Designed miniproteins, single chains, continued (5). Designs and how they scored, part 80

Each design is a single chain, and the fold is of that chain. pLDDT is the mean over its residues in the fold that is shown.

## One batch from the design tools (miniprotein)

Design m18770
Fold by ESMFold2-Fast:
Structure m18770 (fold): chain A 67 residues (1-67)
Amino acid sequence: KEEEAKERSVDILVLAGVPRERAREAVEKAAELLRAGASPEEIVEALVALGVSREAALQVVHILTEA
């Protein structure tokens, strides 16, 4: 479940123009923050700080919270 959500999130970021290595870093960071109880807004801001667009960051948060 979690691994599938992470791979889907990586693919979304790659399609949005993020290099795969950076996408993996961003998704792992988002998953860590989610496990720590961070809000969706905090996770989006962390992903934006890693170079992810706000639109793609929102998609990743949605996918990870569904898993």
Scores: mean pLDDT 80

Design m18771
Fold by ESMFold2-Fast:
Structure m18771 (fold): chain A 88 residues (1-88)
Amino acid sequence: SLIEGLKQELERARKLLDSGKYDEAVAEIERILKGVKDYVDYTKDPELKKLYAEALEILSEAYQRLGDTEKANKYREEAEKIKKEVGE
């Protein structure tokens, strides 16, 4: 399903981050976010919102590792807002 596919893509992006491939992790997550944002916004599915927030957390961490503190903070705050909306 879309959810299972998204979980697998996020696992791959996390592995890129954990292996120090920060630019590749950023590129993968940005591609994922662009591909699912309209669907997340339309369906308001809590599980999709949680996965979207997880993607933003990975993106934030990757930008922090790259030294882009402004982008890191932006995506971290966006993720926290979404997690709060879904009761986390």
Scores: mean pLDDT 85

Design m18772
Fold by ESMFold2-Fast:
Structure m18772 (fold): chain A 61 residues (1-61)
Amino acid sequence: SPEEKLQQQIDEIVEEANKKLAQIKANADPKKPTEVTAKQLQVVGEAVDKIIKKRQEYKAQ
């Protein structure tokens, strides 16, 4: 269904974000926790924006 396809696209966005978050943690400087948090928030924000856009495109159909 169109809804199942939308959910699959959202799941892919979440998976990509989780991979980026894992990479940020792996490369984290333990002396700069605030910088690590800022990078994590940027990845989450970008994923949320992509999900909102996909949901808006779905509703416009």
Scores: mean pLDDT 86

Design m18773
Fold by ESMFold2-Fast:
Structure m18773 (fold): chain A 73 residues (1-73)
Amino acid sequence: SDAEKAARGIRRGAEKAGGEAKTEYEGGVSLGILSPAAAKAAVHELEKVGGEKDPLGREALEGAREGLRIAGA
């Protein structure tokens, strides 16, 4: 799903470089390319779909949460 892909991308960015992931994510928000609201909506959609039972869903959800934390949302 789109929410899963978004969450996974956020997590991968955060894990890959920490500070660099934070800079990229915050830059995107500032440029209007990515909003904190959109990222939060992705987390909500993933939770709604019930990915908790599936390992991949749980990983994507945790990644989305880390991305939001880095962005300060």
Scores: mean pLDDT 52

Design m18774
Fold by ESMFold2-Fast:
Structure m18774 (fold): chain A 97 residues (1-97)
Amino acid sequence: SLEAEVERARKEIDKLAEEEVKLIKENPEKVREDLAKAEEDIAELEKQGLSPEHARRAVETVKKALELIEEGKEEEAKELLRERYEEELELRAERAR
């Protein structure tokens, strides 16, 4: 049923947010390197006249989550990441209609 699919998606989003927080905690330097590469890719797209707003927002969200984790605000970081995944799911669902 649709309700079971929505419930499954929510559980997967919660798990993804928890795993992302864990990865940031275990190797923050790797996350910083990945963010730097993503920012370089975004800058190249912008030089080509493209506006990669979705990619830029994703990078900014992960940057904020990393800052929150470094401040010991892991629950706030998890909620921020969860909200991002929910927004992406909703946008995908709207485009499929």
Scores: mean pLDDT 79

Design m18775
Fold by ESMFold2-Fast:
Formats: C-alpha cells, structure tokens, sequence
Structure m18775 (fold): chain A 70 residues (1-70)
C-alpha cells in the first residue's frame, strides 16, 4: 500500500509537471520549468513520506545550498 501511494504521488507530480510545461512553455518557459520542477519535487517528497525512506528514494535532493555535481 505504501508503494501504491508513493507511485500515485509521483504520477500526479509528473502529470502536473507535464501540464505546466505544455501550457506555459510557449508563453513563459522559465515559469513552466519552475512549476514542473516544483510539481515533481512535491511528488517525490510525498512518495518518500509514504515509503518512509528519504535517502534511497530521493530523486531531487532537498538541502539548503542547492545540490551540485562534485
């Protein structure tokens, strides 16, 4: 059941991200990208809560200072 709720959260986030891109990409691509990122981040965050796992399921690490390669 936790997995089902986690997948539903990710699916919702992905769908909202896709809609934001589709609706705003032609008008305001920066805003579209920002909304898409927030939607995906919300979905992943909710999925982590349902699974009770952060480190193993974090696709978008949330840490002050912003994540960066190396």
Amino acid sequence: EKEKKAFEAIDKGSQEAARAIQELWDTDPERAAALAREAVKKGVDEAEKFLGIKSKYTLLPAAPGAPAAA
Scores: mean pLDDT 67

Design m18776
Fold by ESMFold2-Fast:
Structure m18776 (fold): chain A 113 residues (1-113)
Amino acid sequence: AKEVIKQFLEAIKNNDLETAKRYYEELKKLPKEEVNSAFIELLKEDPQLLADAVRSIIKNPDKEIRKELAKLLFDFLRELSPEVQKAIEKTKAVSVLTGIYFVDPELFEELLR
């Protein structure tokens, strides 16, 4: 699970939509408890990993690719347990949505619906 999550986030960071979609499908096949545990461990080892992926999304000049990458990331994050969501808040990832809003307010509004 840990390596698949890392590859998924690195694909997003590299703006590789097709690779990100492929790893997201692999993540959906894994047990949820395994994915949750692996994600917490990754955030402890590399607390910048999630922030780096989001910064890459907001810097992407292609609006359609940016929207698709953001959807994939938010869909993944929403499937995580409440314990993992609290860990994300503690890593200051809360500023991530604010960053998206200042770069692309339209995308931010679409992600919230």
Scores: mean pLDDT 71

Design m18777
Fold by ESMFold2-Fast:
Structure m18777 (fold): chain A 82 residues (1-82)
Amino acid sequence: ASAEAAREALLGLRYLKQNKFDEALEHFKRAVELLKTATDPQAIEVALRAFEQAQKIAKEKGLDDVYKAAEEGIKVSREKLA
């Protein structure tokens, strides 16, 4: 689960950078769900950094749905690492 959460978050970020917004959103939503059961701090931190970068890109491009998914991913990741 933990490694899968990181992979989905990174894949979402990759699609976002390619302007494939629907695919990016789908992968970010999967990453958020996988993070709820993630226990590996290193994988959770990788996902957190991917979501932080995604939130910045989403804000710059006005992508409200991607922004909200990234914000949720950041929140879940930080709660897991606290």
Scores: mean pLDDT 87

Design m18778
Fold by ESMFold2-Fast:
Structure m18778 (fold): chain A 80 residues (1-80)
Amino acid sequence: AIPAKLQPFVDAGLLTEDDVAEAEAWSRNPPTDPRLQPLAAEAVALYQQLLESENPTREQALALSTTIGLIRIVEAVSKL
């Protein structure tokens, strides 16, 4: 489920439900690929910052979305 505090960013299209699920999953179980670990750690930190903020910002949501997008690109390129 999407945290209620992040729902406005999902509704605005700044985050996807998959972005939230991926960040949550990485916070529980970091990726084993050393190439993904630094970016996944950054995504988890940004996700936690959004959850801990009383008034999360669009900039924080965009930073998380961008970091997850970069992880997906690195993962795709690394499999080539």
Scores: mean pLDDT 81

Design m18779
Fold by ESMFold2-Fast:
Structure m18779 (fold): chain A 95 residues (1-95)
Amino acid sequence: SDEYELELLEMTYKITKETLKMLEEGASNEELAQKIVDAVLSLFPDADREKLLERFLKSFEENGKEKLLEVTKLLLKAAEESAKYNEKTKEILEK
C-alpha cells in the first residue's frame, strides 16, 4: 500500500502542477477536462471517459476556471510545502 500511496501522491502532484500551468497559459475548458480525465484513466483504466469528460466540462462551464485556478494554486502550494518538509526530515536523518 505504501508504494501505491507514494505513486498516487506523485501522480496527483504532477497532474496538479500541469493543470495549474495549463490554466495560467489560458487552456480551454475542453483541454483541462481532457487532461484531468486522462489522469483519472491512468489510475482507473475502466472508468468511463465520455461520462467523466462531460461531468468535468459542465463543472468548468458552471463554476468558471478562475475558481479552479485558486483551488489548484492552494493545493500545489500545500504539496510543495509538504515536499520541502520531507526533504528537511531526510537531511536531519542523513540517510
Scores: mean pLDDT 69

Design m18780
Fold by ESMFold2-Fast:
Structure m18780 (fold): chain A 78 residues (1-78)
Amino acid sequence: SMQARQKKILDERNKELEEKGRRSAIELYGQAKTDEMLEQGKENPLIGVEIRSKMLADGFLNDLRAEQEAAERAKQAA
């Protein structure tokens, strides 16, 4: 159905966002620490959800803050 096709597109978008957040987390925490956090999540599913959510959120917040600061400084410097 049309709804199933829309859901698939949204799922693909969400996967891209998760991969982007993971890359940002690797830049923030480093590869070794990111891998450690993901490994801890495999051992305990409840903690795994919390770790993954925090990791992705930290990555997105870092990107957002960097963009906001760059835009603010450009306006203030001009």
Scores: mean pLDDT 68

Design m18781
Fold by ESMFold2-Fast:
Order: C-alpha cells, then sequence, then structure tokens
Structure m18781 (fold): chain A 92 residues (1-92)
C-alpha cells in the first residue's frame, strides 16, 4: 500500500544519500537510490499509485544497497535494505 511505498521511498533516499557521502565509488548508485526513493514518495503520495511508487522505492533501495556496499557505508546498506523491503511491501 501507499504507506509502505512512501516509507520505502524515504529509506531509499536516506540510503542513497549515505552512499553518496561514502565517496566516489558509491556516487552513481547513491544518486540512483535517492532519485528512485524520491520517485517512490512522489508516485505514492502525490499520484496515489502504490504499485508504481512501490516499484520505484524497491529499485531505489536496491541501488542504495549497491552504492552503500561500494562506498563501505553501513548506513547506505541499511537504508537501502529498508527502502527495498518497504517498496516490495508497497507493491503488495
Amino acid sequence: GIAFATAGGIFAIVGGLAAIRGGKAGLAAGIGGALGGIGGVYLALVLGDALEGGIAALSGGIAAVAGGVAAGSPAGVAGGLAGAIGGALGVL
């Protein structure tokens, strides 16, 4: 539902930003995670589309995990995982 897609999007943004702060190795994936999370929040809250918002949050969460791993950022990994789980639950 919308609540899970929104929460997932917020966590994907946090994870993506943490990956960006971890250095250049996480920069591209961290940006992808933050943008996917923003899209997830926008689609879920503004457009009322839990499915599209959930997919965007899931994709952003996965990108944030990849960026967090590359940057060595535990916060990026944790935020990305929470974002991916929230996005997946938002699709359901």
Scores: mean pLDDT 78

Design m18782
Fold by ESMFold2-Fast:
Structure m18782 (fold): chain A 75 residues (1-75)
Amino acid sequence: LPDALLEALRAGDGAAARALLDAWLTQVQPSPEEAARLRALVDAAIAAARAGDEGTLSILLQELRQALARVEAAA
């Protein structure tokens, strides 16, 4: 998931990014707090990509990668 999700976000494909996250959350079923955090990060990254804010997008992609790694390590 992480690479496919980050590629979708870099490409500005918010619909694909949301679909990938939703499918993964359905399979992994992390805590409600972790799920909410991941959704918020993806939504923020979609907004940054749409605005052309590459600096903010880069920071959000790093935070998202770290958050995904923590959830996967716990699974």
Scores: mean pLDDT 82

Design m18783
Fold by ESMFold2-Fast:
Structure m18783 (fold): chain A 114 residues (1-114)
Amino acid sequence: NLAKEIKELIEKISDSSRQLADAITEVLKDPNNLEKQKKYQSAFSNLNSNILDLINKVKEAAKKGLVSEELAKKIEDAGRRVSQAAADLDVAALNKASEELVKLGREAAEKVEK
């Protein structure tokens, strides 16, 4: 069920985004700590993987006519903003971009389920 897969990815993105925000905060407190750097890299990798999976599922839904190409592009663009904020170690930008991505993803899931 494509709608279920999208919903599960949104939950994973919400969770992994929070984990990444916490990891960034810890790295900024102690930037030379190898353990904190590894947790940041792991959390960043996990979030990026979930974002790419979401983009692929939404593009599949768009090809099937279940969501608009415009919505799929907005989700891809929001995912890029999340990745950029994470790379910049900008927790405020990460939180804002992640909230937008989650909102757009939930809209896509609702349209797929109808």
Scores: mean pLDDT 90

Design m18784
Fold by ESMFold2-Fast:
Structure m18784 (fold): chain A 81 residues (1-81)
Amino acid sequence: SEAEKILEEMKKVLEELRERLAATTDPQEKFALVQEAQARIQKLAAEFLKVETDPNLRKEALEILREFEELALEVGAELAA
């Protein structure tokens, strides 16, 4: 379905962010990567909500958003240290 394709793209954005963060040591550059990924994830999440409301797929989307938020908080803490 279209919703499943959007979920896969969201997962791809998250994994790509993790790879880029692992290859980067500068906290400022990590923060910029998170901001870029946040814009992409927000757009995809909006499209997902427009297409499908299946409870199981919705839970998957929320888990991806939660994992992204945790990653963003970790980068923010590193920048503040």
Scores: mean pLDDT 82

Design m18785
Fold by ESMFold2-Fast:
Structure m18785 (fold): chain A 78 residues (1-78)
Amino acid sequence: MEEALKLGEQGYSEEVVQKLGKLLQSKDPEVRAAAMEALGKLGYNETVYIALSTQLNDESPIVREAARKAIEKLESQK
């Protein structure tokens, strides 16, 4: 969870996106939700937006809510 939040603060890079993508595969829904929040902090990017949209169907309600908030934040930057 802390790793995802720290990556979100580092800003956009291919390495950061790859590491956050790995955290999205975590069995822990809190870790996946934190990765969603971190991706939302990276600013608007089509690749990030697509990655977040796929998580709207996640099995965990906290992850789905985090994905919705991250997408809303990205769309507000358009």
Scores: mean pLDDT 72

Design m18786
Fold by ESMFold2-Fast:
Structure m18786 (fold): chain A 58 residues (1-58)
Amino acid sequence: TGSLQQARQAAAEHPEVAPEVQAIIDETVAKLSYSPGTRGVGLNIGSGEGLALIRDYT
C-alpha cells in the first residue's frame, strides 16, 4: 500500500517526524526482511519499492 512509501518520504524530508516513522518501518522490516519466503506479506505492503526500502533500512 502507500503508507510505507509515505512514511519513507516523511522521514527523509522531515526529520522531526522520523522517530515515529522509524518505529513503523522497523516493525515492518523485522517481519518482512527477516522472513525469507514471505512473499505475500512483502507484496501486501506495496511494490518492489517498498521491499527495497525495508532492506535498505535494515
Scores: mean pLDDT 55

Design m18787
Fold by ESMFold2-Fast:
Structure m18787 (fold): chain A 75 residues (1-75)
Amino acid sequence: SLQAKIDTMTAAQLKKIVQSLKPSEMSESQLKKLLTALVKSKHAKELKGPILALAGDPRSTKEKIKILEEAYKKI
């Protein structure tokens, strides 16, 4: 499962994934599933900054920015 894969990763690996994300190239469903798994990770607090930075990307749709902001609030 996606959750199991995320849970095996280090904080550094997860930060790299978040920083490399292009929300514009993902469906809303894919983005929600990934962020849900990240928020449930033991490293979620360390991902707060990177997630907030993605929410600030003007290339993202308003709906995807909302998904990122909701994930940030759950951390």
Scores: mean pLDDT 83

Design m18788
Fold by ESMFold2-Fast:
Structure m18788 (fold): chain A 91 residues (1-91)
Amino acid sequence: MELSEEEKYELMLKRIEEELKKLEEELSEEAKKFIEELRAKIEKENLKEEEIEKLFAELYEKAVKEKNEERIKAIEVVARRIYIERELKKR
């Protein structure tokens, strides 16, 4: 009994999503609020993939310059969440 390549990939994405959910739960209240505000902005402005990437790059550069470790972590987590959501919907 062997899973298809597509089924293995989908199971992998679901496992990554579960691990990501745990990482999101471990974030500080400030980081969680930042993610909620950032996701709300992306949805409200209906940003395309290239626009999202540019926004994340700008926010990441600012966080690194300010040495804001919580902000860096939040950006990495939310970027990975958006990627996983996109891949799971891609069929």
Scores: mean pLDDT 78

Design m18789
Fold by ESMFold2-Fast:
Structure m18789 (fold): chain A 93 residues (1-93)
Amino acid sequence: MPLSEKEKILESLDKFIERVEKEIEEGVEGAEEVLKLLKEAKKKVEEGNYYEALLYFARAEALRLLREGADPEEVEKALAELEEILEKKKKEE
């Protein structure tokens, strides 16, 4: 497809940001915090820091899932496992 991997990631993040901005307009609780995390993830992608970008994106998704009634223990476990994987990857380089 015509987009680079970085451009594809940025396009996906922009679509997510637009959705969350609509949620803020609708008065959805916690949407402002999700937006801040997504904007930080986008900044990290633009910097080429994909590990940090993925962590911020995961935190944003965790907050969104919790708001939608996901099990907090399951979300915290998944986030902790992702953080550990990313730390190991960074240590190997």
Scores: mean pLDDT 76

Design m18790
Fold by ESMFold2-Fast:
Structure m18790 (fold): chain A 92 residues (1-92)
Amino acid sequence: DELEQAVEELLSTPIEEIKESLLKMLSYVDDVIKNSTAEELLKYAEMLEKLAEILRKTAEKDPENREEYLELAKKFEEAAEKLRKKAEELKK
């Protein structure tokens, strides 16, 4: 189960490193989106949606850092929605 493996990886990583990596990923995604095809945008949206799911499951197993994980998950969910809408626009 790829989702469970990703959750275990996050649980093994300090929250500050997770936050740094994920916030950096969000900043890079905006630049990639500007130069991506509709197909690439859909793949990125799926990746961000999966990452949000992983973050929500990780929050369930790490009550001390739960709020941080849930906040990151919401940011990724919102980013994924924007990517999906942009991909649909480009396909028209």
Scores: mean pLDDT 80

Design m18791
Fold by ESMFold2-Fast:
Structure m18791 (fold): chain A 84 residues (1-84)
Amino acid sequence: MVSDASLLAKKLLDEAKKNGSLTEQQVLDLLSTVTNLPDVLRQKLEELIRQKMEENNGRLTEKEVQVLASEIITLAVKLERELK
C-alpha cells in the first residue's frame, strides 16, 4: 500500500519535473499505471486528485505536485494503519 503510493508519488514528481506541470488527465493516467493499489485507496486518491485539480484550474505545477505527492503518501499510511 504505502510502497505503491510512494511509486505513484515518484512518477508524479518525475513527470512534473519533465513537463513543468501536470494536467488532470496526465495525473489520472499515471494513477492507472499503478495496478497494485487497493480499490479503497484508489477511490480516495481519485477524489483527492479531482479536488486538487479543481482548486488549481485543472493543472498542477511542480510545487503543487510535491504537495499532492505528500498527501498521497499520508493517505496511504492512514489507510494501512486502519487495516491493522
Scores: mean pLDDT 81

Design m18792
Fold by ESMFold2-Fast:
Structure m18792 (fold): chain A 98 residues (1-98)
Amino acid sequence: SMRQQRLLKTLREQLEVLEKVLEYLKKHYSPDSYAVKAAEEAVDAVKEVIRELEETGSVSPELRQRADRALGRVHMMITVDPELREVYEKAEKEVLAK
């Protein structure tokens, strides 16, 4: 459906932003840091949401709750850390410029 197509486009753009943020974090932070682990979980959760939507047309409540928690942790990090906020905004601008 057109609604599903728009949702998938938004999720793929969100995934690309998260992957760029994760690349930055892996370059500057320890792999065991909270920031890297939070971003890795957000990337993994969004990938699972995209896969389930493509395979079934819907997302399980459990996976949606997992993704919401993972994305919430990333958003909390960027709200309290001005440097990470700038990295996120730059990534978002690059992805949306396509």
Scores: mean pLDDT 88

Design m18793
Fold by ESMFold2-Fast:
Structure m18793 (fold): chain A 83 residues (1-83)
Amino acid sequence: SELAEELLRALRERDSARAAELLRQADGDPVKREAVLEALRRAAETEPDGVEWALHAAIIAHEEGLSPELVQELLRIVTEGLR
């Protein structure tokens, strides 16, 4: 997903403003939400900083007042990555 790729890039570059914009787009669309969650699950398993990116996304989603479901799923990715 192009949206998921842009989000991972924003999180990697610590561009919180861009990450917030992309997370808002994902929160408004179930298909985009699933694409973002799937990309972050894969990053948490395959990338050295993937768990940190998922945590940063969870913090942004919470601060921006995005859906509790999105925040909860992002936190779940973090807790599973911290095995």
Scores: mean pLDDT 88

Design m18794
Fold by ESMFold2-Fast:
Structure m18794 (fold): chain A 65 residues (1-65)
Amino acid sequence: SLTPEQQARFDEVLARVREAARRYLKEKLGLTDEQIDEHVARLEAALRALFARDPSVVDNIFVLE
């Protein structure tokens, strides 16, 4: 289980990655809103799986790029 601090960091990282991915896919690749939603959902699932496997990754992310 995540500590409250790790959970807060996870939520922060996830929100920032989601926003950055949406912006990149729309502005640089010209994808439709539907395509952006699908890509963002897949990225979110991958991050969730990563954090479930190694919660310490959350503690080591200063900026997710």
Scores: mean pLDDT 72

Design m18795
Fold by ESMFold2-Fast:
Structure m18795 (fold): chain A 100 residues (1-100)
Amino acid sequence: EAEAVAREALARLEEVIATSPRAAQLAAKVWRAALEEALAAGASAAELRELERGALRAIEAVLTAPERAKENGHPISEEMVLAQAEADLAAWEAERAAKA
């Protein structure tokens, strides 16, 4: 189950990396590396699903950033969204280390 979840998530992230704008590619690469590391470390299916969910939310935020900036009147840069994705990943890694 865990391996199947990781395989599907990794394939989805690879597609994003191949077909999406640069900022979405960068976010996808950050989360892809985390998924690969978690799978290698024996992460559970539940942990891998949470990583996939985080990755998809980060990618969606990057892809919708231009529309959200227009709606809110605030400049939401792709760089800011990427930094948030990296921060969210670091928080997940810290929680996982504390659990170990």
Scores: mean pLDDT 70

Design m18796
Fold by ESMFold2-Fast:
Structure m18796 (fold): chain A 85 residues (1-85)
Amino acid sequence: AAPSPEERLRALLRAQFEVIVEAARTDPEALAAQLARAQAALDDETASVSELQATRQAIQAELEATDPALAAEVLRRVAELEAAA
């Protein structure tokens, strides 16, 4: 069966989180706020589709403003997941 909208958004948010974790290995202080926000959303089993989408979009916008290359890597990882689905 196709994944639910919640399952799909959680997978996309997890992919974004994993890219940020990889980048944070070099400078954990620079990405601490984005990691904390993504982790909190992923740990919240009661989060709605709208809340997960808003969190993902907010983190993506922050990355685009501060590290466009990292933002592009998140989009690349997301595109690979969407192609596999």
Scores: mean pLDDT 79

Design m18797
Fold by ESMFold2-Fast:
Structure m18797 (fold): chain A 69 residues (1-69)
Amino acid sequence: SQEEILQKVIEDLRERYPDLPEEQRQLVENAAVQLIRELYRTEPEMTDEEIYEEVMRSVRVMVGHFQAK
């Protein structure tokens, strides 16, 4: 379900990126939530697992961008 994927993504973000500053974490979490909602709305053929994988791919790119100095 959308709620289960939201919870899992937020939990995994906190676990995988404990050193991410709060402001950057909030931006990444907000972007992930928006992407989850968009995919559930526009891509009804995608499974929960496929949505999770796509969202976490986007998260990794965003975190990488913030960590590049």
Scores: mean pLDDT 82

Design m18798
Fold by ESMFold2-Fast:
Structure m18798 (fold): chain A 64 residues (1-64)
Amino acid sequence: SAARERERLRVAALAARDILDVAAEIERKLREEASAEKQPQLEADLEGLRRAAEENRARAAALE
């Protein structure tokens, strides 16, 4: 139903915001404290989170 689809997109939009907030914190820590050994993994994780958030935002925007 339209109501259920709208709710799913709203949840996706909230999840995208939460993911971006977490990504921003990880990025800040990466700039300040990341060791050379952990830096590639943190960068890969951050890239994955940004892509997931962008996909969720695109889905939410499709409703608007």
Scores: mean pLDDT 68

Design m18799
Fold by ESMFold2-Fast:
Structure m18799 (fold): chain A 68 residues (1-68)
Amino acid sequence: SDAAIEAAVAALRAHGVPEDLARAAARGIVTLLAEGFSEDQIVALATAQGVPEEAARAAVAAARAALA
């Protein structure tokens, strides 16, 4: 959902991720959550793309809260 993407973007930006990378990562995180990937799998994929682990975990938490 758009709310989940924006929640993930806000979390990533709060952790210093640049806007463009945050938006791309947020879309990926929300898509992978919808496809049933685990948090650890999503975090591993995000860190492979240059997102810090702490930022990726915060984004997963924010997206899950917005999807609840």
Scores: mean pLDDT 87

Design m18800
Fold by ESMFold2-Fast:
Structure m18800 (fold): chain A 67 residues (1-67)
Amino acid sequence: SHEEALRHLKAGLAFALSDRPEEALAHFRQALALDPSVAALLRNVAATLRKEGRDDLADQIEALIAE
């Protein structure tokens, strides 16, 4: 469901902020599997993180979406 996808998206962000990028990407992949429309939200999150200087996190999110 969309709500479950959002839970995974939030968990992924928490892991990314904790310097656990592989676990973050696993959660983002699960979010996309549950609701492909989450890709649009992930792109928006990546753009916001890049604007705030979190380029590495933005790049990791964009790379996963491109898969």
Scores: mean pLDDT 81

Design m18801
Fold by ESMFold2-Fast:
Structure m18801 (fold): chain A 63 residues (1-63)
Amino acid sequence: MSDAELREIARELGVSVSTVRKLAKELEKLSFPLSQETLSELAKKFGISQETVHRLAVRLSRL
């Protein structure tokens, strides 16, 4: 996955590129589909909405 792809995702979802990179590393260690608890925990950890976490997870799983 390239830095350009991470920047595009960050722009689309209104989050920082550093947040996308950190979340991508967390998601590499998790099984899909993500549980509601995991979505909530990641949302709190990164200061973003559960919807944003879900959208990021879907986008990253397709790269």
Scores: mean pLDDT 76

Design m18802
Fold by ESMFold2-Fast:
Structure m18802 (fold): chain A 81 residues (1-81)
Amino acid sequence: SAAVEEAKKQLDELEELIEKALEEGHKISEISISTDKNGVTKLTFKSDDLNLTKTVESKDPEIQEQMEKLVEKFGEKLREK
């Protein structure tokens, strides 16, 4: 559906942006995920260095899985490094 395609595009753009920001030495302030009682999953990303806040919401299980992988990929790198 159009909503799923839009969410996927937003997540793909966010992943590319985070990779570029880390490569350029910028710090990421927050990357988090939460799911409400209605099954809507929300990904929040913040970077003070980039003056940027992005939020992506979806109730689609495939998009939720993509969000979880993104948090796993970057959360580990941000907190251990």
Scores: mean pLDDT 79

Design m18803
Fold by ESMFold2-Fast:
Structure m18803 (fold): chain A 91 residues (1-91)
Amino acid sequence: DDILAEARDVLAQSRDVVAELEALARQTGHPDFRAIVERAKALLQQNQADLDHMEANPQMPRSQKLLILATMGARYLAMVTFLLIARRQQE
């Protein structure tokens, strides 16, 4: 399923962003970065739950799968925004 493949890619990219945020938090030691990392991890857990839901319900309508993928993508973009803010604070 192409939508499921894209959802897996979004989850993989979300994991990469969390890993980069954790690396920046370790580098800076700043407590505010810890809060950003924890929020990004919560969004990653929600993306994992949405992927698990799609995999458990292969018969769900294509429109519902697309809405879930869009929601996962929105969470991914929020994580990328956290990373951009964190990188800017490093400068």
Scores: mean pLDDT 87

Design m18804
Fold by ESMFold2-Fast:
Structure m18804 (fold): chain A 77 residues (1-77)
Amino acid sequence: SKEEELKRLEEAERGADVATLKELAENSKYGEVRARAARALGRLFGDDPEVRAFLERLAKEDKYPEVREAAREALRM
């Protein structure tokens, strides 16, 4: 469910779990979960070149406009 994925997202944010945040940003069927994961990646790992490259791909390729926007915002951090 969306609520279960949001809980998993909150746990990943607390644990600074980059792998889980990337998985949620790329694979969740819920645009809201994907967008929140993208913003969390920018906030927690915005200085990491691999995370920035991941967010650049998401900003260009994601199916949801909300997720592309969230990734662009994350890159401005």
Scores: mean pLDDT 87

